# Ledger of designs, part 107: designed miniproteins, single chains, continued (4)

Each design is a single chain, and the fold is of that chain. pLDDT is the mean over its residues in the fold that is shown.

## One batch from the design tools (miniprotein)

Design m15712
Fold by ESMFold2-Fast:
Structure m15712 (fold): chain A 84 residues (1-84)
Amino acid sequence: EEEILELIKKHKDDEFFILFVLNYLLQQGRYEEAIKAAEFAIKELGLEDSPLIYRVLARAYRQLGKFDEAEELEKKADEIIKKN
């Protein structure tokens, strides 16, 4: 968990690398870590305008059975795409 946050922080300017790490965590079933890392990227790394980060976050919440939260995050991703 802490190692993943340090890894993405080291690569803060590489959204592609951050997305790669997040998708890797999802593939490994590490949904809580994916959520924490995606939230960190949004809050601390300035990726609040990345629809792809919100989609990763939505997928993780859906895998944990949190369908309402997942739907809100998918809507947020769609809003960002429409705005940009």
Scores: mean pLDDT 82

Design m15713
Fold by ESMFold2-Fast:
Structure m15713 (fold): chain A 94 residues (1-94)
Amino acid sequence: SALDELEELLEELEELIERFEAGEISVDEAVKRTLEIYKRFREIAERNNSPIRLASEEEVEAALKAAKAGGPEAVLAFLKTMARELRDEIERLK
């Protein structure tokens, strides 16, 4: 189900956040994995005709580049914001 797929995606994003906070993942790797997670979020939403309004991949890529320029704390803030948006969609589906 869409709910199950989104819950699995959230677990992956939360693990990425924990590993990034622990210094186990570089900024470049965190940005790359975040974009991959976002693409899957869009694919899940599109396949399930979700009414959620998601930013384009181009807009998210630009936002991640801006966050990277702001340093690790800006990247972490972006990741936490994405996790919140994913949690909000999961709660909407319950």
Scores: mean pLDDT 84

Design m15714
Fold by ESMFold2-Fast:
Structure m15714 (fold): chain A 108 residues (1-108)
Amino acid sequence: DRVTKLEREKEKLQEAKLLIQTAQFLLDQARKYLEEAKKILEEGGDPQKAIELAQRAIELAQEAKRLAEEALPYFPEESKQLIEEAQRIIEEAQKVIEEAEKILREKK
């Protein structure tokens, strides 16, 4: 059953590759939402809208991190980089939320 084992390993590698590609796509979307949220705060726009966009960025980055963790046994270096990038996006988005919430409190 050597051939059957090689076919299963090939299928697992293709699945892991799709997880990496999906995680990359989600992180690209998360970065766009985060940059839009930052721009709203810089331009003195609606802080509530900035919070909503930053929360969306966190959700996408958390999903990307989960997918990259699933791919870790097959693509350790690429998965680790995606996990680290997802964590940075989450941390930056949390700071945007904190700043936006502070602005909302000052408008009382």
Scores: mean pLDDT 88

Design m15715
Fold by ESMFold2-Fast:
Structure m15715 (fold): chain A 80 residues (1-80)
Amino acid sequence: SEMMEVIREIQKILQKLAGELNTSEASRFALDVSAMIQAKRKDPKAQKLAEEFLKKMKEATTADEQLKLAEQLKKKLEEL
């Protein structure tokens, strides 16, 4: 499905970001956010957040910007 593709693309960005940062904390963070978005995949609010943040993360020019966006996504998903 289209939503599963969106989730998969976010998970790939998170995995790449964790690799670039090369810390246990970044790897755990990436796994946590990936699991959270997967768990909430049927929530329309989570789906909208996934689409919006995928677009923003693709437009981000630095790993630092992508990390900040991933942290914002995690916070917004936790509020659901």
Scores: mean pLDDT 86

Design m15716
Fold by ESMFold2-Fast:
Structure m15716 (fold): chain A 104 residues (1-104)
Amino acid sequence: SISLSVSPSSAKLKKGDILNITSTVTAHDSGLVGIGAGLYDSNGKLIDYKSSIHQVSSGQTLTESFSFKIKKKGKYKIKVTANLFNPQSGSYSSDSKSSDLDVY
């Protein structure tokens, strides 16, 4: 299995500011971890997407930071998903968290 936490869980920003989202992933199996972070507007439209892939051992913790520049005023959500695939067992697990943004 896999566990994900995301910081901050919410932020208030000015238009043009850069948000840094930190994802902490704990792998409870060995394999490949994919971490994806998507920036969505208030209508659920994907605006920007960033991802990384890591090889992990069981019990390993990863910290990954993603930066987003928000160019327009509005309400946004960053959705982070971490997926773990063990190619030897075929085991797949996923965890997802979100951060809520208010841009003025």
Scores: mean pLDDT 88

Design m15717
Fold by ESMFold2-Fast:
Structure m15717 (fold): chain A 68 residues (1-68)
Amino acid sequence: SLAEREEEILARIDAIWEENADASLVEQARRMAAAIEELTADLPPADQAALRSRAFAYIGERLAARQA
């Protein structure tokens, strides 16, 4: 389901952040973008757009929480 795919994408973003804490922000961003593309590549365009939007919103939410 899309909900299960969403959970997988968000968990993968968290894992990339933890595994690459010592890497540059650019390297972290590249790895996250690549993972989002890979995990959405097989989906219809509307579902790709929805999940990619959610994934980038989640990244923004986590960055905002770290600054608060």
Scores: mean pLDDT 82

Design m15718
Fold by ESMFold2-Fast:
Structure m15718 (fold): chain A 72 residues (1-72)
Amino acid sequence: MKASEENAKAGLEAVKADPELAAALEKAMGPEGTIRAAENAAAGAQSLLGEDASLEEVGRMAKQLLAASLGL
């Protein structure tokens, strides 16, 4: 669905904006694992924030969820 694809993209863009987080994720789970982790974090962020959340809010929450999962 279009909204879910936009949320996944927002999560990936938030990760790309943080080189330390991107490097840590790629080291832990590789390139494909990093993409799946970002998509799952974006889905989790949407579930926590609700459907009315902006793409920026989803991306920010997804980044925080990923950082927390790595102990950052």
Scores: mean pLDDT 75

Design m15719
Fold by ESMFold2-Fast:
Structure m15719 (fold): chain A 74 residues (1-74)
Amino acid sequence: MMSREELEKEIERLYKEVKELVEKHPGDPLAEMALKEVERAKEVAKDPSASLEEIERALDRAQAGLYMYKLHLE
């Protein structure tokens, strides 16, 4: 089971990756949706009342969004 600090690090890593993709593909709605999901995960992770399970669900959703966007680029 990942710690809160590990989950926060993974979310920050995804945020940087998605930001780079958005910069390379400006105006792509799928890139914007992926960024939105990662930003949501960052908000959940910064909430001290959020459970590890809630943070993990937000991270999973952000990862799924990035994965779908990468498939779209192929």
Scores: mean pLDDT 79

Design m15720
Fold by ESMFold2-Fast:
Structure m15720 (fold): chain A 75 residues (1-75)
Amino acid sequence: IDELLEKLREYLKSLGFSDELIEELLKVFKENIDSPLSELRRKVEEVLKEHNVDPEKREETLLVIETAHQELKEA
């Protein structure tokens, strides 16, 4: 879990996201790891929209979050 979260943090930093946005996204991920993927995706998308992240970066971020959630559930 900690290693996966650190990889996510590094990836989000590479996209140019602020530390504030990164911590908010990681919090949503942690709080929704046991939620359906559709609910996690919706909440992540809402945070990204609130921070005015462009559509292309939103799609990329959502894909990464979905992959991380799947890895955590399949492990």
Scores: mean pLDDT 79

Design m15721
Fold by ESMFold2-Fast:
Structure m15721 (fold): chain A 80 residues (1-80)
Amino acid sequence: MLSEATKDLLLALHKFFDSDGDGTLSDEELAKLTEAVNNKSLPVTDEQLEEIIKAADKDGDGKISKEELKELLDEVKASR
């Protein structure tokens, strides 16, 4: 379950990594975003980052795959 602030953050991150502005992330852009989340290298709070990981992490290993992150981003986009 994501807070509205974290959903807004995910939409902002999607827009930032969507360099061509077509509303979709390429596999390369999605991989970079996934690495940034797993490495905690995003300019966000640790609390927001943990919320994203918990929401996307379906296997409970404390890390997210690019597929899990894409699914989460698609859900957040669909809710707007």
Scores: mean pLDDT 74

Design m15722
Fold by ESMFold2-Fast:
Structure m15722 (fold): chain A 82 residues (1-82)
Amino acid sequence: MYEEIEERLRELLEEARALYERTGDPRFRELAEEVEEYLEELRELKRLAKEEGVALPAGVLLYPEEAEARLEALRREAEAAA
């Protein structure tokens, strides 16, 4: 599950950066920065889960879906303005 979450966040980060380059909308940059920070936190959580047997928190499982929904909403706004 960690690898799947990490891959989803990496793809989201790449998409947000691409949309920022295309649109110049700072909200895409802000989302990219947030996702990058979350990826660092996820790596630490993965290490702790491996070392201490701690279960992955439900919030970590929900974040990719929430972030993807935010990116989609911002993308729709940018496309509607074009």
Scores: mean pLDDT 77

Design m15723
Fold by ESMFold2-Fast:
Structure m15723 (fold): chain A 117 residues (1-117)
Amino acid sequence: MSKLEQAIEEARRAIELAKELIDTIKNMKSDEDYQKARNLLDELAEEVSRLEKLMKEAITDPELQKRFEEEIAKARYHLGNLRLALDFKLYNQAVKHAEGLLRELEEILRILEEAKS
């Protein structure tokens, strides 16, 4: 599997984790749901870190690489604010940042698919 194909698969996995996290926060009712949201957030943060590392090897076009780095920075911004919102149980803010993160991950996937062509 190419590094680009690996990055695409990681982006797709991150998108699915982000969707599950959004649904978990929107339906928050118990301490078990809260712990699930925390675990999903930690997995998602690891996937974003993996995407950042793969980008330097997967994307050869300097302009696409710059766009990817900008979207990763936005994703990290949403991850940090999402973690803080969950810590303070501000679930409406947590949903907004999780939805922002999902949009950035979908843009990252679009950039990776563009790099494949």
Scores: mean pLDDT 87

Design m15724
Fold by ESMFold2-Fast:
Structure m15724 (fold): chain A 69 residues (1-69)
Amino acid sequence: SIDQLLDQGLAQVRQLFATLPPAEAARRVDQLIIELMKQLESQGVSAERIAGVAIRLVGELVDLLLKER
């Protein structure tokens, strides 16, 4: 399910920021997003739906970076 993969991706983004320094977490999230997009494309998911997933993950990344103290 695309929703399940998105939920898992969001949880992984949050976990990376909870466990790693922000700069390292951001680098790992970039790689995670690229790998997830490639996985969805290989599963025949439409470009529109892949873009929606990527936008949500990038939004979480940006939110976590902006809330950095």
Scores: mean pLDDT 82

Design m15725
Fold by ESMFold2-Fast:
Structure m15725 (fold): chain A 91 residues (1-91)
Amino acid sequence: IDEFLNQIENEELKKKVQQIVDDFKAGLAKAKSAEEVREIMEQTLLEFEKLIEENKDTASKKDILSVSQIAGILEREGEKLAKELEKQEQQ
C-alpha cells in the first residue's frame, strides 16, 4: 500500500486515498462478522470508484492506476478476513 500511495503525485488525491485506507482499517478492527467486513469492503470500494470518477479527467493515468492498485489490495485484504471469519463462525 505505502509503495502505491507514495507513487501518487497529486497531494489532494493522496490525502483522500490515505483517509479511505485509514477508515477501512479502523472499520475492519471493529468488525465482528464476515457480513460486517463485506459491508465495510463494499462501502470502501464505492468510495474509491467515486474518487476515480471525480478525478479521471484531471489526475494522471499513473495516479489513477495507483489508486486502483490500492483499492484492489484492500479488496483482497477484506475478502481474506471475511473468509477467515466465515470459517470461525462455522466451528
Scores: mean pLDDT 79

Design m15726
Fold by ESMFold2-Fast:
Structure m15726 (fold): chain A 82 residues (1-82)
Amino acid sequence: KLKEAIERYYRGLLDRARAAGVPLTLTKESAERFVKEADELFEKHKDMSLEEQARLMREFVKKHLPEAEKEAQKVIDELVKK
């Protein structure tokens, strides 16, 4: 459930950016790569700690959506807090 919430958040972030008129220039190939790599990240590292997964997700967002990195980092920190 937590991983699904994080994945949904990132997919929702792109939708909100488009709705808000944020100038994200994603080609079809870039969008497909983003979704595929996000799914691979969750699947490949599902047995790792949530803290380690959060670190990898921050690196992933930094490469593809640097302006969203701060928002993603805050959300991840909140979700892995216990």
Scores: mean pLDDT 57

Design m15727
Fold by ESMFold2-Fast:
Structure m15727 (fold): chain A 87 residues (1-87)
Amino acid sequence: REALIRAAAARVAAEAAARLDELAPEVTESEEEIREAARETLASADIPEEQREALAEALTRAGAAARAGDREALRAAVAAVADVAIA
C-alpha cells in the first residue's frame, strides 16, 4: 500500500517535471495540470484523511516549485511527498 502510494505520488511529480520542460515558458498551465493530477491521485488512492491533507500540501508545493522553474525546490517537494505518503 505505502509503496503504491509513494509510486503514484512520485509518478505525478515526475510527469509534472517532464511537462515543465515541455511547457516552459507557460508555467501556469503546468501548475494547474499538476494540481489536477494530484487531486485525481489522492481521490483514487486509499489514503488516510490526515495523510491526504499533508500529501496534498506537499504536492501543492511541488506545483509552486514548477511554476517558479526551480528544479531543486521541485526535487525537495517530491521528497516531501514521498515522506508523507510512506509515513
Scores: mean pLDDT 58

Design m15728
Fold by ESMFold2-Fast:
Structure m15728 (fold): chain A 80 residues (1-80)
Amino acid sequence: GPHLEEMKRALEEGDTEAAIRHAAKALAEGDEEARRLLEEYLQSRGASPEAVEAFIEGLERGDIEGAHRAGVRAYLAAHD
């Protein structure tokens, strides 16, 4: 859907905030491809599977701020 396409564009541009915002909307619409793409992107950046799950669950709940914090935490854990 349109949110999946905007998420892909934001990821390609390195705009993580826009990517998270569009991902939350795509996940709310039940877009399984958005979930897969987010998992692959986060894992490619060194996030653990557990951190990826926490991030996506936050987005599915509509907690964009909590999901963003979880995403930052996942990135730091992978690079510490």
Scores: mean pLDDT 72

Design m15729
Fold by ESMFold2-Fast:
Structure m15729 (fold): chain A 68 residues (1-68)
Amino acid sequence: SSMELQKLIDTLEGALAALKATDDPTVRGAVLHELSLLDPELAARLAGLSHEEQVAELERRLAELKAQ
């Protein structure tokens, strides 16, 4: 639904903003936990990536979602 899509976009934008602000492992862990509640497969994939790769992946995913 459009409400579910908007919630996902809002959550990913918040996650991206947090990751761009700091590479602190506690913040990164909190971001992955929040994402796991909406998209556990995305969260699991992100957990295996570096900080820079996590930022790039979230930017790519947001661009895809906003293009829908």
Scores: mean pLDDT 83

Design m15730
Fold by ESMFold2-Fast:
Structure m15730 (fold): chain A 71 residues (1-71)
Amino acid sequence: APVTPEQLAALRKVAEDAAKKAIDEGKSLVEATHMAGRAAQAAAPPGTLVVVRVEEKDGKITVSVRVTPAP
């Protein structure tokens, strides 16, 4: 895997915290996704690409993080 399970858990927390903050501040899901993606990428190890998705279903916010090797 491009990162350890511990690193992946830390990146998910960073992304979730950034997304929730953006939503609480009245930002759109698109803006929340961009903020979460930037925060997670900044926290990621060199040579990795972080993909973050923020979704809303029935008033619940779900954040998904995937890490791949940089191209």
Scores: mean pLDDT 79

Design m15731
Fold by ESMFold2-Fast:
Structure m15731 (fold): chain A 89 residues (1-89)
Amino acid sequence: MDAELEELARRGEAEVAENAADRVKAAYIAGYTMGRILGLRADEPEFAAQAERMLTEGRARLPSSSDPAAHQAFLDGFERGYAEGLAEK
């Protein structure tokens, strides 16, 4: 094993993990905000249909996502925001 390459990889992984946490948090907030807006307007059939389409297509695209953790966080935030938006009706 190339110990020097492994040390550089280990440092790179730690930096990526730190940046990944920030990206995951930002993605969740973005999803939550979008979901909440659509949930508040779900009494209009086109907005309810858009929310369902975004969740269905988003879940289908998750396995091919370049950033699965951030993509999943966006979907989780979206579902939470949408549910809370609906509950305010």
Scores: mean pLDDT 75

Design m15732
Fold by ESMFold2-Fast:
Structure m15732 (fold): chain A 93 residues (1-93)
Amino acid sequence: SEEEVKEKIDEVFELYKNALETRNLSDEEKLVEILRAAKQAPKSDLVAQAILAIFDDEEARKLVKETASPSIVDYIEQVRKELKELEKKAREG
């Protein structure tokens, strides 16, 4: 469902934010495993494609834009923008 996709995006966002801000190895390891699983998932798995899309996978971003609702596409692009701002702050601190 749309709610499941957004909930998984939120989980991944928090793991990445925690890894960047606290250098927490456990959160980094969880994120690596989630990304590995997403890369191995079928292309029909919208949750997996959404996760890859927020981390700049261009094929996943294209697939999501073609198959997902506008609400999900807008949410992914917003989260992607927020992740880039977090990365910028982490580099500047």
Scores: mean pLDDT 81

Design m15733
Fold by ESMFold2-Fast:
Structure m15733 (fold): chain A 96 residues (1-96)
Amino acid sequence: MAEVDALIDEIAARIRHAEGLPPEERLLVRAEALREALERALPLMKEAGADPEEIDALETLLDALENVDPELLEELVRRGLITPSLAESLLRVAEL
């Protein structure tokens, strides 16, 4: 999927540019980049016939990133989709 590959390259470049920022701003840039990647990738994955269970998991992750819902983040950790450290970082960024 050439469009998904291009999106990944764009997001990776944005994350690399954020490496010089303070830790809190770096976490915010990474969270925003991941949210944008999921928003753009999900429709392409659905059109490509990706596993419905994988799509549901990624849609749940996108909802958690947009709303920073502690219960959704805890469920994502439970499913093994994100690490406890990432969930804690996202909650801290939302409180700032």
Scores: mean pLDDT 64

Design m15734
Fold by ESMFold2-Fast:
Structure m15734 (fold): chain A 65 residues (1-65)
Amino acid sequence: RPSDEEIKAAVAEIILAVTKLSLSRYPPTEEDIRLLEKALEIAKESGDEQTVADAQRLLDEARRS
């Protein structure tokens, strides 16, 4: 059984994958930014540095658009 931290990392990764796919075709909405902010917090709680970095990068890109 995966740990709570592993589950949180997986949830954050799924949110990032779906949002990244959307952002590749459409400009970011306020909902997309809120979703990425939540994904970043979940990633931080997971302790997975790579997932945190990926979430932060995508959020920064969305905020600059």
Scores: mean pLDDT 80

Design m15735
Fold by ESMFold2-Fast:
Structure m15735 (fold): chain A 75 residues (1-75)
Amino acid sequence: SVKEEVRKRLREELEALSDEELEEMTRELEELREALASPGSLEVARMLREFAREKGHERLAELLDELIRRMEAER
């Protein structure tokens, strides 16, 4: 399922971040987890993509872009 795939891949990317970066992104991940269990998961994914771009996490932003495309394709 898309929700499980999004959560798994985001977790894998977050584990590659520094402790400080991981703590900051963990707050967004908790919000994403809540949204993935509810309508609006796509909006949260878009928000996280912009956040990752602003923080310079290009790898995470590209992953989120891929996941957004997958989520849109399944709708």
Scores: mean pLDDT 63

Design m15736
Fold by ESMFold2-Fast:
Structure m15736 (fold): chain A 76 residues (1-76)
Amino acid sequence: MEERVKLLAERLGISEEKAREILLELDIEYGMLLIRKAVGLPVTDADIDAAIARVAERFGVDKEKLRALLPELFPE
């Protein structure tokens, strides 16, 4: 958890406190999509894009940078 916070703060140029808030919201929005995929429900790139866009807009961070970090924040 702390490693993910530091990674996100460094890559987006934000405080660790703000990174924790973003990560919590991302765990809710993107984590729900990962659960849906795990139980065999269809998840599209559009669903992921919409979830990331909501988080990025809420916290005023770059959507493209946030999306690019997903594999590092949520490794297989």
Scores: mean pLDDT 79

Design m15737
Fold by ESMFold2-Fast:
Structure m15737 (fold): chain A 66 residues (1-66)
Amino acid sequence: KVPVLATKEDAEKAKARNQDLGYAEVDPNDVTKLTMGSLKVEDLKNVKFEKADLKKYPYSKTVLTF
């Protein structure tokens, strides 16, 4: 399951600003469907962000706000 579409750069900025990070979770059965969520700033240090393949995930560059 693909849990998060957000950039590492956005995560680092959210952490510096003491803000939660907005993200999109991709439906594994339909990569065009997104479920929006947020991650608390204290949890950001424990999360790995991997670059999504743009061919598989058209929303991999989406910058989310909450």
Scores: mean pLDDT 56

Design m15738
Fold by ESMFold2-Fast:
Structure m15738 (fold): chain A 100 residues (1-100)
Amino acid sequence: SVDEAFRAELPATLRAIAGGLKDAIKDLKDYKEGKVTRQQVANDLVALNILAATAAMSGDPAAEEILKLVREASRAFDNGDVDKAIELLTEALKKAEEAL
């Protein structure tokens, strides 16, 4: 089934998500300091949303929670709440690392 294919790739996708979360957290911190553009952070969050949505297709509860946190972080960033976005992505990273 399609779900079996997503489940087989889940560990590799979770490792990619953990890497992307670390990069996005760093870029959000650098954005607060004026070191990176808003567009660079927006691109990181779009990539994370796609990757997290792909992982969630496995039906894994940890992957679904990571997607929820990434979506909430994207909304926080869009609303100008950079600190909340960092906090939500840090929680998503903890869940990704615990699921590995």
Scores: mean pLDDT 87

Design m15739
Fold by ESMFold2-Fast:
Structure m15739 (fold): chain A 74 residues (1-74)
Amino acid sequence: SEKEATLERLRKLAIEKEKLPEEIVDKLLETLLEDTDGDLEAYLKAYEEAKAAGVVFPEEVEKFVKVIKEILKE
């Protein structure tokens, strides 16, 4: 499915390009699936709203979001 292909690509880029540990990426993907059912645009919107409200995210979340932005810009 398109959703499964997109999530697999997100996982691959986060691990291979951003050098995030697989365990961290799998936890971030689990949260994305629980919160947005895999909707990358909804996840990005929630991230931007939280940042505007003063939330500071760990570097791993910022790198994961960077990959999401790259996927959505294609």
Scores: mean pLDDT 85

Design m15740
Fold by ESMFold2-Fast:
Structure m15740 (fold): chain A 75 residues (1-75)
Amino acid sequence: MDEFVKRIEELLKKAKELTDNEEVHSALERAILAARQGDLRLASQLLRAAGWLARTVDGNTELSEELFRLADEIA
């Protein structure tokens, strides 16, 4: 549990450096809260949403791949 929370926090820090997209930041912040509450399904869905936004809006394929990878590991 704590390991996934930490990894999402690290991805949020990285995302803030790579994009100003507040929707990506918000999705990751919500994913952290969901993971802390044990709602791994919601956390995974929010990570996928952030990954899709990073890919389609920002064009950041590397960030999106990391987000999708963590979502798959959680689910």
Scores: mean pLDDT 82

Design m15741
Fold by ESMFold2-Fast:
Structure m15741 (fold): chain A 80 residues (1-80)
Amino acid sequence: SMEENKEMLDDLEESAEYFESKLDEIIKNATKEEIEAIIEQAEKLIKYLESLKPKLSPEEQKRAEEIIERLREIIKKLKE
């Protein structure tokens, strides 16, 4: 439903914001295994959002694309 999509996108935006806020701390303090686990979870979320895009409204698709881009930037920074 539209409400379920909104809640899911809101939750994913909050998750992305949390990881962005903790990114420097994660890079400095996390083990290689912990970083790999975070990357794997982010990649799974990207795949999930991509699979949902055809079922979303145009506005929700834009939000999903913005979240995907944010997750890709997190992965990129964690791999550096």
Scores: mean pLDDT 85

Design m15742
Fold by ESMFold2-Fast:
Structure m15742 (fold): chain A 55 residues (1-55)
Amino acid sequence: MDELTEISFALRDALLNAKSQEELDKRIEEIKKKYNLPDSHQFPRKKGAPEPPPP
């Protein structure tokens, strides 16, 4: 079906182009809405940022 491949590439592009974890999260939200992904789906994070700090 290739939807997973498209999602993986979009997430990778977001990770590479995002300058901060917050920007990455924003791009992931857009991808999630576009492909209607469940909340339980594992999304990539920047290395060294396992836990998001409070705003």
Scores: mean pLDDT 67

Design m15743
Fold by ESMFold2-Fast:
Structure m15743 (fold): chain A 97 residues (1-97)
Amino acid sequence: SVAALQAELQARVMEIIRRAREALARGAPREEIEAETRREAREVLRRLLEAQAELARAQGKEETVEEYRAEAEARIDALAEEFARRGIEEVEEAEAE
């Protein structure tokens, strides 16, 4: 089930944010936290793309799937970096208040 996979991936996202918060509390360098968060976010994004591609294929949209997947994978690093940056900013903002 795509819905079940999305719920699992959402739980992984929350765990990634929790670990980033703990690392910040330990005084780990921001650059190290961003690099680790980016790596984990990249894995989550790849699994989500694979699930969406399988769903689209089941609906007979193979050509659209290949075009979408190629473009999405080309941007996966940028998406992971943006997620890591925003996630850490949200953690820092919450701790500052």
Scores: mean pLDDT 70

Design m15744
Fold by ESMFold2-Fast:
Structure m15744 (fold): chain A 77 residues (1-77)
Amino acid sequence: SMEETLKELYELGRQLGEIDRQIMKLRKDDTPEAKRELEELEEEQGKIYKQIADLSKKVPEDAARRAVLEGYLEGLG
């Protein structure tokens, strides 16, 4: 349903916000471990962007954008 798709888009947005928050924290750390974690988080971001693109085709564009943005802001804290 549209409601379920928008809820999934919100949750994907929330995950992106959490990832961005983690990336910002890791960018302050110059260790090889932090650099590996950054690469893993960037790969996860790419997968989430693909899922957002696929799901957004099922709902109105403005509704998809709002759901993702609202989730993203929650994920940022």
Scores: mean pLDDT 89

Design m15745
Fold by ESMFold2-Fast:
Structure m15745 (fold): chain A 100 residues (1-100)
Amino acid sequence: EEELIERLKQLAIASLQGSIKTLKEKKEASTNEEEKEKLEGMIKLLEEAKKRIEKAKTVEELKQIVEELIDRLKKEYSDLPEGQEVINALEILLKKLEKV
């Protein structure tokens, strides 16, 4: 269980770091203040989720954090292409976590 949770946390953290990097690059390239604010909002949500994942002690807690993040992104950012890309990546991650 301990070895498994550490591997799954690393997988989840790597996925979130990839999304954060892409959103930061998109924000830096944007000249639209409204778009920058929305991208910053998503970045903050992903960074918060990453910190929660780092503190997770069980696979069930890890799954719950990812599910809550997906639900929040669907409510707040599903109308953005970047939001849909992040949601899709997290749903793939959740499916991998469910196989365990």
Scores: mean pLDDT 85

Design m15746
Fold by ESMFold2-Fast:
Structure m15746 (fold): chain A 88 residues (1-88)
Amino acid sequence: MGLEELNKSPEKILEEVAEAIRRGDADKVAEILGASDHPVAVFILMRGALLKKELERKGIKVSTGQAYARAAAEFLKKRGIEVEYPEV
């Protein structure tokens, strides 16, 4: 079914996001999350948007992908998956 391709399992989404973070690919993190309508992906995207706004308030320039990658890394740590935010 087309919806299964569009909305991957949460475990699969989190695995792909964790791998992208470990490779330092913030754009891939944004792509994976943006391609999913799963509540977990939506939550991470919302959290990332808030983090971007907070960082910009502090004068820290960050891309949308970098903000989403940071939010995803924090979410993954709560799920028992330890990843470090990609530093450029």
Scores: mean pLDDT 74

